# Designed miniproteins, single chains: the designs that were tried, part 78

Each design is a single chain, and the fold is of that chain. pLDDT is the mean over its residues in the fold that is shown.

## One batch from the design tools (miniprotein)

Design m2701
Fold by ESMFold2-Fast:
Structure m2701 (fold): chain A 98 residues (1-98)
Amino acid sequence: SIKKLEELVKKMEKIDPNITRGIKALLEQLKKAIEEGAPKEEIAKILEGLVKRADEAIKKVEEKKEKGYISEEKAKELIALAEEIRKIAEEMIKKLKE
């Protein structure tokens, strides 16, 4: 649900606003598209963007961890949040195809 995505994005932003920026922008775009009754194809494209940005966020977190810029605990939390965002976006894409 959109509310769960908002909660996950807010938690992620508190830990690392820079990594979260792209995901947050796409979430706002998704909310607007749904409110305006955009076509399923447009909504699916935004959700596919969220999946891609979540994958990119995971890679950036792993890079920061290897460089010692982030603790192992914060890295694990950010990765878990990004994986949950990805899962919700993929589930929403599947429902749109039904």
Scores: mean pLDDT 88

Design m2702
Fold by ESMFold2-Fast:
Structure m2702 (fold): chain A 102 residues (1-102)
Amino acid sequence: DLTVDELQMRTVMAINGAIAWLEAKKKTSSADIKNMIDQIIGIYKETRDSVLKFDIDTAEKNIEKLEELVKELSKVDPELAKKIQHVVDELRRLIQQMKEAS
């Protein structure tokens, strides 16, 4: 079993990778998609901050906000939404494991 500290590190690394990928994707995106990407990056940063503080309740609420944004994004860019959904699913799993390890 992974320690809580190892799960925290993996979660932070996953978020940092997702932010870097979205910043790159933003450069070639339309104005509407750029605005949605900025909102997703903002929530990723809030999720990272809550994970670093072991504030699991806030992290879970931020995952719910991400899922709502991904649903909206899927109406305009379903391929991008699917890729972000894979990251959100991974973060949900990692955050749940942190909760169970605490």
Scores: mean pLDDT 88

Design m2703
Fold by ESMFold2-Fast:
Structure m2703 (fold): chain A 100 residues (1-100)
Amino acid sequence: MEELARIVRKAIERLRSLGKTDEAEWLERQLDEAVARGDPLRLAYVAIKGADLLIEHGEYDFALEMAKELRRAAERSPDPLVRDVLYLGAEEIEKRVKEK
């Protein structure tokens, strides 16, 4: 899931640009752990958490773009559980943004 890792790295960069250094460093540690373990399910959850943090800081357009990328990653995932987590995560991100 190189595409999921790329999505998470973009979220980390965005958090850093907002001065949310502690959150960016936390998310980077989660990304590194998921990649080191070769755990695509954990990586999916890390990407969803990145979007959640950006929504918390009012980055709605960025979070919606992440939701689109999560849907594309789901379509390319060979693991049904990873696909379901990514689709549900994207749906939940879109729902949270609409509530603002």
Scores: mean pLDDT 85

Design m2704
Fold by ESMFold2-Fast:
Structure m2704 (fold): chain A 96 residues (1-96)
Amino acid sequence: DMERLKEAEERARKVIERAREIRERAMRTLAMSRDPELQQRAAEVADRANETIKLAEEGLKDKSNLEKKVEEAERRVEENEARVSELERQVEEELS
């Protein structure tokens, strides 16, 4: 089904974009924090975002499993968005 494949490719591209934004936010949090625990958590979120980008890119390369890889990548994006938002709040509290 070409229409379903096209939709999955669109979703994969959006996931990559969102994961890149999360990675940049996590890296910014890492750079601003002076708390070693918070720095480690920010680095972990950046690494997870990078893994999510790779998963979606692999799905685009191997279209046989694209829909499943996109669903997993979307789940990871939602989880990492929550984590990076919490880290940003904790950095603001640290710097206040």
Scores: mean pLDDT 87

Design m2705
Fold by ESMFold2-Fast:
Structure m2705 (fold): chain A 81 residues (1-81)
Amino acid sequence: MERIRELVERYLAGDEKALQELLRIVLSPTVPLEERVEALRAIGADPEVFAKVKANPVFQEKLLNSKDPAVQEEARRLLAA
């Protein structure tokens, strides 16, 4: 997913808004499920991005309470680490 990779790279380059956009992709019901799951995996793959998400209880609650079972399962795997 080119868009997801670009957002991770932008965040690592100092664009804090890129992380907010990445989380919007994960939580958006209009985004294809495959892209939403890929965004969660991208968050988990980068230690800086993962640490930022894990430090925010609001992000954790939104991810774990996703109505899509596949997104919720990936979020649980990510945050249980």
Scores: mean pLDDT 76

Design m2706
Fold by ESMFold2-Fast:
Formats: structure tokens, C-alpha cells, sequence
Structure m2706 (fold): chain A 78 residues (1-78)
């Protein structure tokens, strides 16, 4: 596999773990997984959506400062 393909597969797994944590109400863990997935896919079309999902999770976790920073980062990545 290429390094890009491996990074994509890791990001997909992290995003799935983030969604599972989000459904379980573990918003802090969900935010961390989505943020890690966004880092693996930095510079791609998928990065802004992953940053927005991380921001939503942190907002629900009560981390308003991190959520706002990630929303601004997502806008810059568009």
C-alpha cells in the first residue's frame, strides 16, 4: 500500500471510533479521534468535515475554546 492509502485507512478507522464514542456520549474521546483523523488527512477535501465533527464533539464536551479554534481551522482548510 502507498503511504497515502495507509493514512486514509487509519483516518477512516479513527473517524469510526470517533462516531462510536460520540454515540456513547463520550464527547471528549470523540473529539480527539476526529481531530487525529483530520491531521492524517491534512490538505485533503475531507479535512474540513473532520475538523467540524471534532469541533461539534468538543462543544458538547464543554470545551468551547477548542471547538471555536477547530471551526476557524476548518474554514481556513476550505
Amino acid sequence: MTAAQQRFEQAVALAAQGQAAYRAGDYETAGKHFEQAARLLAGTRLEPDLLREAARAYELAGDHERAQALREQAKAAE
Scores: mean pLDDT 86

Design m2707
Fold by ESMFold2-Fast:
Structure m2707 (fold): chain A 77 residues (1-77)
Amino acid sequence: SAAREREERERREGERRLREIIENRPAELTERDLRMARAQLELERLRRELEATKSPEEAERLLREKLEEMRAELEAE
């Protein structure tokens, strides 16, 4: 289906972007910077998944919860 094809393309694109960040990182790019980039890609993927499967209100709530979790992780030592 078109929806499944779109999901597959988006997943592959996310994986490709993460790989490019890792492979083409400048010398000064830290592990924390890579973790932040991964979190951003994961949030984008989750947003699209929730928009496809949940009501708008539920999607917003779950995204806010996940964003809070990721924010806490990124701000950890």
Scores: mean pLDDT 70

Design m2708
Fold by ESMFold2-Fast:
Structure m2708 (fold): chain A 80 residues (1-80)
Amino acid sequence: GDPEKGREILEKLGLFDKYTFSGEDGEYPNLAGRYTEEQLRELLKDPKKVFEGTDIPDFSKILTEEEREALIAAILSLKP
């Protein structure tokens, strides 16, 4: 995945402030540094399979597989 492209996607979706909180617990789950690449991939495909009642959107319906991989790379590049 391309972390720069993923960061652009996060910004466009308004998720940058919600999912990229470094070292702090935000309103939404802090995904940076807490999940493996495989766990993030499954989370973005079917978030309710990972967390019941989650506010994380189903990205499989709004992003291509390539865009989801870029998003995962961006999240993994962020420090807790």
Scores: mean pLDDT 62

Design m2709
Fold by ESMFold2-Fast:
Structure m2709 (fold): chain A 71 residues (1-71)
Amino acid sequence: SAADAARLAQLRAELAAMVAEADTSDPRVAALVARAEAVLADPNASVEELLEQMLALAVAELEAAVRKVFS
């Protein structure tokens, strides 16, 4: 449906924005960015796959920020 297509487009745009803003100087974040880019390159990527990548990247960015504080 048009609503499902709009939701997929919104999630793709949100994940792409997260990838663009990610600190790839951290190798763990860089690895997840590469995985997220592969999912974004797949035109058949599901809502679940997009959400999984968004969650994984958000967690990795939080962990990277914590490591910088306690380094």
Scores: mean pLDDT 85

Design m2710
Fold by ESMFold2-Fast:
Parts: structure tokens; C-alpha cells; sequence
Structure m2710 (fold): chain A 62 residues (1-62)
């Protein structure tokens, strides 16, 4: 999921729970960079459940 909040772009990636958190974060950052190149990363949140790892990365438009 990709969502605009004014000058902020929020990217959310959900992967299976057996996926390393580092890999999930990498995917979210790559998606952010593709959609908003050169953005400042202002927040990274990780949520783990029994079935999934969800990473939310927020980038600010320059």
C-alpha cells in the first residue's frame, strides 16, 4: 500500500512471518525510493504477528 499524506509518502509492505525483518525493511525502502526518489526517511515502523511482518516507511518530499 502506498499513501500520500501532504508532503509525506507512506509505504506499507507485508511479508510472511518467516521473512527476515531486514528484508522487509529493504523492500519498503526500495518502494519508497522508486515512488519518491531522494526523499528523507522520517519514520520506520515494524509490526510482527504470528502470520506476517508489516513494515511502514514514511518519506518526506524535499
Amino acid sequence: MIEWLGDYLRVTVTVPADTPVEEAIKRAIELLEKELPGSEIVDIRVRRTADSVTVTVVGKKK
Scores: mean pLDDT 80

Design m2711
Fold by ESMFold2-Fast:
Structure m2711 (fold): chain A 79 residues (1-79)
Amino acid sequence: MNNEKTKQQVQKMLEQAKSLPLDDEEKKAIAEAQKLLDAGEPFEASILLSLQMMKISIDKGPEESIRRAEELAGRPVRA
């Protein structure tokens, strides 16, 4: 049950990441995270995605990505 929530969360994060204007490097990392998720390693996929979302937010500067990464990390977003 808990692992299903993790998978759902990672899948949502992956889908959101794919909707962003990603560079080739970021797309490759996202694809690798998807492969890990598909292989039944949601925890490892979540770590890889978290790092990539953080990198995207830094490189692209979208606060949306930062907010989502904070939500995934279990931290509330301060207004």
Scores: mean pLDDT 68

Design m2712
Fold by ESMFold2-Fast:
Formats: C-alpha cells, sequence, structure tokens
Structure m2712 (fold): chain A 100 residues (1-100)
C-alpha cells in the first residue's frame, strides 16, 4: 500500500502541476506538496516533486532566468523545512543552468 500511496501522490502531483499556469502557482503547488510529504515523513516523494516541478517548467517553456528564480525559491523553501540535501541538489542544478 506504500507503493500505491506513492503512485496516487505522483498522479495528484502531476495533475496539480499541470493545472498551474504561472510561476507563482508552480511555487504554491510545490510548497503545498513538499509540506505534505515532510509531514508524512515521505522523503522519497520530495525528489519526485522537485522532478515534476522541473519537467512542468520545461513543458511551459519557462525562460531560463525565470526557471533559475523558481528553482532558487524552491531550494530556499526546502532548506527552511530542513531538507538540506535536496536543496543543495537544486542549487547545483541552478549552477549548471547558469554555466554556458
Amino acid sequence: SMEEEIREFEREAMERFAAAKTPEELLAVFRELVTRAVERGNEEALSRIALLLYLRMGEMQVPRDEAIAILREAAAFLEELGQERLAAALRHLVDQLEAE
């Protein structure tokens, strides 16, 4: 049932991100999903939420500078919740996107 809970969470996360139309809405969805995952002790879901955010930004054709700003805010939020490892991973992704 944990595997079913993860699959249901991923489906809901995909639907919520698909409904987001602006950077502010993407960040609101990200914050809500991350908060819920942390409250439930589901660290596996955190990486998936971050991946879904990144994929949705690509689908929306978000400009690079705006995507970097979104990822920085996402990383800061994760750090505030004590998720230092994933926050560092998102900051590393930002560094890679800034390197041309």
Scores: mean pLDDT 84

Design m2713
Fold by ESMFold2-Fast:
Structure m2713 (fold): chain A 79 residues (1-79)
Amino acid sequence: MKEEAVEEFRELAEEIVEIHAEKYKKQGDEEAAEFIREKGAELVPKQAEEAEKTFSAEELKELAEELRKQVEALREQVA
């Protein structure tokens, strides 16, 4: 159960990073897309480690929301 929840979180986190990177790539902002992917590769394992300490589905949703906000903030750093 806990292992499945952490795996789902990792997949969701990777999807969040890829969706944001692809969005900016389609807008012609390749620098933002590359930066998001690079920082996402660092953030996803770190957030997955926090997810491993968490057992609540509600807490995992909060971690996913926090990751989404962090990925959005990365775009502002590039701009």
Scores: mean pLDDT 72

Design m2714
Fold by ESMFold2-Fast:
Structure m2714 (fold): chain A 81 residues (1-81)
Amino acid sequence: MEQLERLREALGKLAEGAGLSEEELLEILVEAAKEKLSQRELAERLGVSQRALSAALKRLMEYTGAKDREELFEAVLELAK
């Protein structure tokens, strides 16, 4: 509920920065969570640097309250339902 709304807000900002739609970014993150992609592989899929992705994931974790990347990916999977 609360975490999902914050996740959507954070996704919107990241999608804008990456030149993607919110839906495109969410689809890529859902695939990354299901496939357990590394930061390198996820950065390649998004067309961004690993440094930019790391900063973005840190903000997503901060906004969702996730303590680590695995918890963030669980939240993404819940959002996809």
Scores: mean pLDDT 72

Design m2715
Fold by ESMFold2-Fast:
Structure m2715 (fold): chain A 94 residues (1-94)
Amino acid sequence: SLEEKIAELEKRAEQGDVGAYIALAGLYFDRGEVDKAVEYLRKAIELAKKNKDLETLRIVYQLAQELHQRYPNDPRVRELLEEAKKALEEIEKE
């Protein structure tokens, strides 16, 4: 069930699985729960920065762009997009 899938992903995310944060963000985005989608993407950015995970930052940036396309006037989404872009630029310089 969807509830069982969310619970499993939340447990994996708590264990540091960045892919689980991305999957949770996608699920909440599809449900129109923007606050939760942004929250999980921010957690993914934080973890990816610690791990210098450029691939994950690119995925988060893409998802932030998709959120911005659907919610262009949402300041939380604009802030997330800028945060993801800055994180990506910082790691790409290394």
Scores: mean pLDDT 85

Design m2716
Fold by ESMFold2-Fast:
Structure m2716 (fold): chain A 99 residues (1-99)
Amino acid sequence: AAPDLSPYRVPEALPLRIIGYELEIELLEKQLSEETDEKKKEELKKKLAEAYYDLGIEYKIAGDNKKAIEAYEKALKLYEEIGDKDGVEKAKKLIEELK
């Protein structure tokens, strides 16, 4: 990856990305708790699973393997609930690699 970002800004980007995913997760969880349409709930669960998976990657990059595993486990549960077999496999593999 070759992002057009300032090299000075890149080392500080990880904590900011983590906060961004945590906020996205909070908003998605709130939307999911208020949603009554089953198709929209499934779409929100998919977005939430992807957000937890990405949060896990950011924690892994930050060196927080415990929080990375917790995020991947939440993503795994959501992928299982929506029947996303590819999501289940990739989340499970990362959990096994970190523990």
Scores: mean pLDDT 78

Design m2717
Fold by ESMFold2-Fast:
Structure m2717 (fold): chain A 71 residues (1-71)
Amino acid sequence: SDEEILQQIKEQLERIAKHVRKVMESRGYSREETLEIIRGVLEDEKRDLSARYPQLSDEIEKIVEEILNKV
């Protein structure tokens, strides 16, 4: 179902953001630099996912925005 797809997307993107944040912080990047890197990665993922699931594009965008607010 679309709800199951959205849940899998959310979990995948949250894992990606958490991993990138941990790696960048461990290398001494600032919060601002880390946020820009995470934003770029999540924007690329969003484009690919929105191309595969165009009917879910608005929901995918909301997930990305929510994750970026939590970083």
Scores: mean pLDDT 88

Design m2718
Fold by ESMFold2-Fast:
Structure m2718 (fold): chain A 63 residues (1-63)
Amino acid sequence: SRLDAALAAATAGAQAYAEALKRYLGLTPKVTVSAVDADTIRVEITTETLKVTMDVPASNLAL
């Protein structure tokens, strides 16, 4: 489905950001991706010292 494809794309983007956190800051990031509603994907990246939350419109992932 379009939502499943959007979740996959958001997960890939979040993983790339998490790899940057590991490389530049030496952190151990944990990625969580969830659907907030039919058109909004929430991405959370949690480390020992930082939590980043991003809300991404599923339409912006243009899958």
Scores: mean pLDDT 77

Design m2719
Fold by ESMFold2-Fast:
Structure m2719 (fold): chain A 89 residues (1-89)
Amino acid sequence: DEAKERAVRVVKEAAEKYKKRGDYEKAEELLEAAERVKELPSVSERQAKGAEVALKSEEIREKAKKGELSEEEAEKKIKELVEEARKAL
């Protein structure tokens, strides 16, 4: 299941990014989520894309909290991610 492998990879990559930033609690939650995804019998493209969008949106929100992005820029980027995902499905 290519979609399941991609979803697991995306979640693990997000966990590594949080770990690299010292957010071990969030990294642990994401690693547990990746293990749960592995236990699913299958993962659809919609589910895999949904996980990708959710993780990227979280990263954008964290950048806004750190002052790397304005709240307006973060909201715009998240909206664009959601709209692109809708078009891909």
Scores: mean pLDDT 78

Design m2720
Fold by ESMFold2-Fast:
Structure m2720 (fold): chain A 90 residues (1-90)
Amino acid sequence: SSQDQQQLIQQARQTIYNAYNLAVQAGNDIDSGRISNQQAQQMIDQARRQIRQGQQIVRQITDPDQRRTLQRMIDVTNQVISDVEGRIRS
């Protein structure tokens, strides 16, 4: 139903936003010296797991415009993850 699709879209958005915020927090906390490189890597690994979950939900969405929008959000989040990993030495 349309309501089921809207719930999937909201769930995907929330999952992706959570991953994005976690990756941003990891970057900020490593830059400020609040956490170790190992702790930052654990946060990034968690963000990657959340993005994989978000991708699985996006595959269930039938609206191609919503799928493209959510895929762009995933792509942006993956760029943040990649940037933070680049700042983590080794």
Scores: mean pLDDT 89

Design m2721
Fold by ESMFold2-Fast:
Structure m2721 (fold): chain A 100 residues (1-100)
Amino acid sequence: SEKDILKEAIKEIKKILEEFAKKFPQYKEIVNEFIKELEKIENSDKPIGEKLKEINDKLVDLENKLLSKAKSEEEKNEIIATFDKINEVLGEAIEKIDEL
């Protein structure tokens, strides 16, 4: 189901973000707040397409916020690599939902 595909995608995105926060504990609070926002979107009664758009928009905002706070090129590269993985997970979920 669309709901199960979204639930699994959010689970994977949370895992990626939690692993990022373990490597960069200075971002733990920002990441934890974002995870709570993902859970609110998942549990809302909005149409699936609106949830996917809201998740994507908030992910773009989070990446930009983290990049603005990054203090080294290595940290910026890790943020970019993390969000490339997240965007792949979300993109695969969108493709699976569109095939239903």
Scores: mean pLDDT 88

Design m2722
Fold by ESMFold2-Fast:
Structure m2722 (fold): chain A 83 residues (1-83)
Amino acid sequence: SLAALQAEADAHRTRAENFRKLAEEYDKLSKEYLDLSKKGTPEQSAKYAFLHYKYKEISKNYRKQAEEDEARARQLEAEVAAL
């Protein structure tokens, strides 16, 4: 039904928004650890550099998931509009 397609599109939009928020939070953490890696002992610097790259990759993966959900929402929205 039209209502079911709209509900599915809305669910993908909501999930995309949540993934975008998570991506921003992990990107912020990544940048904080990059700044911390410039301070402290060599051991602390290495640990924070590792966390910087780890959280950067997590942020990237959440952005990709958001983009996939946004693409699916657009497909469903186009299908609803065509009916």
Scores: mean pLDDT 91

Design m2723
Fold by ESMFold2-Fast:
Structure m2723 (fold): chain A 77 residues (1-77)
Amino acid sequence: TEAFRAQLERLVAEVRAHAEALAAAGRLDEAYTVMHNASLYFRTLAEQSRNPEVAAALEAASEELDAGARRLREQAA
């Protein structure tokens, strides 16, 4: 649904903004943890969803946040 997509996009944006603020403060490990945990959460919701369109949207959100987390881990090294 349109409402679901808007809600998901807002949640992803909030997670990214929080992680970016932590990274800007030099807290790269915490920024990684925020994105990584959110990625796992959306992946779990996708696995539990019986609606394939909802599952696909949650999987896409998980992949986007996982990519962000990996980038932050590389910066922390």
Scores: mean pLDDT 85

Design m2724
Fold by ESMFold2-Fast:
Structure m2724 (fold): chain A 94 residues (1-94)
Amino acid sequence: EPLTREQRLEINRVINEALDDVAKTLSKEERKILYDTRLKISEVVLTPGKTLDEVIEEIRKIADETLAKLSPEKQPAFREAVDKALEEARKIAS
């Protein structure tokens, strides 16, 4: 089933909150990278007609691209935040 408008808005909020927490630990340049990542993720999540699985797959690809641009020290916290946000997204969509 495609995500409802309410599910899309809530998932977008959860992901943005998780990424905001990560942003507080990042350098100014890494925060710019994260800003671009948020825009890409929001575009995916807020697009009507996508299933949860399609949204998760696209977010994973965006996250992997972002991860490669972050310092090794910051990569684990970013990965964990994305993973937790996507698990919460699954609960919202259930």
Scores: mean pLDDT 87

Design m2725
Fold by ESMFold2-Fast:
Structure m2725 (fold): chain A 75 residues (1-75)
Amino acid sequence: SALLREAEAALLAAESVLSRNPPPEDAEQLKEAMERLRRAVADGASETKLREVIRELLRLIQRVSERLGPVVVAA
């Protein structure tokens, strides 16, 4: 379903942020939100619940990404 693809995309985005080595507290919050999303998918949660958990993860991704700043490419 479209929601499962959206959930998969959110998890991949979170993994990308984790690969940038954010502070431990931010990394722990991201991992916890990712686990909540994986559990919601595994448990067959409602569309409303899946959208909620996806939005929570995306908000965390945005917040942590802003703290890390833009991606810098070495010249």
Scores: mean pLDDT 82

Design m2726
Fold by ESMFold2-Fast:
Structure m2726 (fold): chain A 113 residues (1-113)
Amino acid sequence: PMSKHVMELQIQREFPVSEEEKQLSQQLQQARQQGDDRTAVDLLGRLARSSLRRLEKAEEFAETIPDERDREQMLEVLKEQRKDMVDTLRSEASRLTDPDLRRRLEGLVREFE
């Protein structure tokens, strides 16, 4: 049977992170290191929406898999990836003291739920 790890690798191969998403991730890391909360929230919002579009395409592909077991396994991996993004957004929101920035991240969490 295909393992969770094999499904994760297949998703990475078929639906790779774009160069734009990689650049946004690096810029986000830099903004976090500098304590620039507003820039970090803006970059995280762009990254999260790009990731959501990629997840939705992967979920559509998963529904076309003829083997029920493999389909369920891929959908479970994608569900975990959605949860990881939600956890990231909630973690970032919990560090923010600016109520406007917190509300923006809470809005993004709702887009993933």
Scores: mean pLDDT 83

Design m2727
Fold by ESMFold2-Fast:
Structure m2727 (fold): chain A 91 residues (1-91)
Amino acid sequence: MKAALDAEVNEGIAQIAVGVMVSTKAGFDKKISSMDNKSQLEELSRAESLLQKAIDMIKSSPNPNEDVLARGQALLDQYQKKRDEVEKKLS
């Protein structure tokens, strides 16, 4: 029971983090589009790490919010693809 309550609290925090990242995506995309390739990689790597951590926390919950998880996973996939494209430009 105690472990389940702690997992629910952690899931709530992770859901807020995903929600903030999704709602601020347009601003983030605009910010990175003006950067050099190296800076874009650094910012994308940070975003990927934060999203992965939040997704893992949601998945570890006894009753994960599948809608929030799907949105977080979709955003993570987009950032991973963009990072791969930028890495290819750097050889």
Scores: mean pLDDT 78

Design m2728
Fold by ESMFold2-Fast:
Structure m2728 (fold): chain A 80 residues (1-80)
Amino acid sequence: MLSEDERIARAIEALKSPSSSVRAVAAHDAHGLVEAASDPRATAARLLPALEEATKDPSPLVRREARRAIERIEAILAAA
């Protein structure tokens, strides 16, 4: 549980990184955290607000990856 919580917290912090490359990778990998989660709905609830903010990012790549992550997470939750 703690290691999963740490991974989610690190992902949220990475989405706020001064590096656009780090933010893009964090957004791209976010759906994998939900898919692997012991509680996918609780994990998604923690990640979605940060990903929604990332859809407003000045980097077009970060915005694209954030939108894709949200779509992938919604699909995972719909299948569960």
Scores: mean pLDDT 84

Design m2729
Fold by ESMFold2-Fast:
Structure m2729 (fold): chain A 71 residues (1-71)
Amino acid sequence: SATQYGLEITDKEKAVAALETLAALLGPDVRFRLVDAETGEVLLADGTLEEAKAVILAQPLGTVLLLSRAA
């Protein structure tokens, strides 16, 4: 089952650290889905940790993301 996490980008280093912590808990082969919580836009449908980091770093501060494991 997919677990969904809310991630607010108030600090990009902390947001990346939170993602890396989730990756460590979910295992080495985890793939991520990222959705903008405000717009519902799918920013990453099925990506690696590195692709998910790139998406987070590209977003403006104050963006709220819904982070889940890709199916």
Scores: mean pLDDT 83

Design m2730
Fold by ESMFold2-Fast:
Structure m2730 (fold): chain A 70 residues (1-70)
Amino acid sequence: SMMEERYDRAAKWLLSSTGRYSLADFSRAGRRVGAPVSRATIRRARQGHFYELSEETRERIVRVVDYLLA
């Protein structure tokens, strides 16, 4: 589905994001798009635990990723 494709792209991009964006960058982006996520949650997603997060948390992270890539 479209949602699964968005999640898969975000999860794969997050694994390579460490050299491009700090945890503080993700925190700022989350505040700007109304999708706040903790630094601990972003750290887990970047360590390959994206699909272990709740659907609500995954959607918030995807919104943050979309903002950073715009």
Scores: mean pLDDT 82

Design m2731
Fold by ESMFold2-Fast:
Structure m2731 (fold): chain A 83 residues (1-83)
Amino acid sequence: SELAVQIAEEILEKLRPALPPKLVAAIENDVLPFLRTVDLSKVDDAIIEEFVAEVAERRGLGPADAALLRDILLGVLKKYREL
């Protein structure tokens, strides 16, 4: 969903100065394509947990950064579903 991508980009721009570079890269290169291509009506907490775990392993995110990635993704989905 392009709308979910726009929400994620707005959140990223607000948080960018406080985010580790690996987490910025994870959002730009993994989260934004995921939000663009996936059917968001089918995305539940289990799919989010699996996605975050896979991204964390591929990009070498520590537990704190992985948890922050999960919270950002949940925040995007919450805003998207409120519209």
Scores: mean pLDDT 84

Design m2732
Fold by ESMFold2-Fast:
Structure m2732 (fold): chain A 100 residues (1-100)
Amino acid sequence: SMEEILEEAKKMLEVAKGLVADARADYARHRASLSPAQQAQADRILARMDALLKEMEKILEEMEKNKDNIEKVKELYREFLIVVGGITLLWMNLHVLLKS
């Protein structure tokens, strides 16, 4: 149902916010042990995660505006899930970088 899709999206956004916050905290803890090139790469990854988080918020806002149109909400939800996947991949890339 539309209510289930919207509630799921809201939960995923809160999880994504936590993941980005944890990634930023991890970077802060490891920053001093990284080369300048690795620091620049981590900064780019975190900036991309922030941009994707804002995109998730924008898509969720558009889903709420279109809650009278289930097909539009489903279309937006598919886009939302792609962005979630992007954040997960960036988090994995950062994790590998911080262990280098």
Scores: mean pLDDT 89

Design m2733
Fold by ESMFold2-Fast:
Structure m2733 (fold): chain A 86 residues (1-86)
Amino acid sequence: DEALELLAKAPPELQELVEELIEAVEEGNAAKAMLAKKEGKVNELAREAAEEMEKEMTEEEAKEKLKEAEERVKELKKKIDELLAK
């Protein structure tokens, strides 16, 4: 994995920020998948898994989670850029 090889050469502070960024992106992608199901754009196999997730989350909760994840990605990218500028 090219990202992991690049991270291995980075200072620990940058590694922590990138790990948090990956986590935030994954959370955002999960919320996007939930919203895509609401639009009927998911396949039949994914539909059953998405139904189980829907029982735990409303469309409003998924939209809020996506917004929070996108805001967190912005903050983390800004912190990474500031750290790299030093």
Scores: mean pLDDT 68

Design m2734
Fold by ESMFold2-Fast:
Structure m2734 (fold): chain A 79 residues (1-79)
Amino acid sequence: LEEGRKYLQKGDYQKAREAFEKAAEESTGADAAIAWYLAGVAYRNLGDYQKAAEAFRKAAEHSLDPEGFRYLADQAEKE
């Protein structure tokens, strides 16, 4: 997660997305949910709204607040 956050701060959304996807695949539960959410944010900044929505839906599957993440996925698809 920290590596991906550093890339987000630098505006390197492509590397941020790659780092967050890797973190999500290597973790479970809340950590996986956070990593998928941040991957979705990176995809949205890249203009890939479909993949952003997919990442937000995966975050919902791993989170304690699935409704919140589903809302974000729906918003990404509309943009």
Scores: mean pLDDT 74

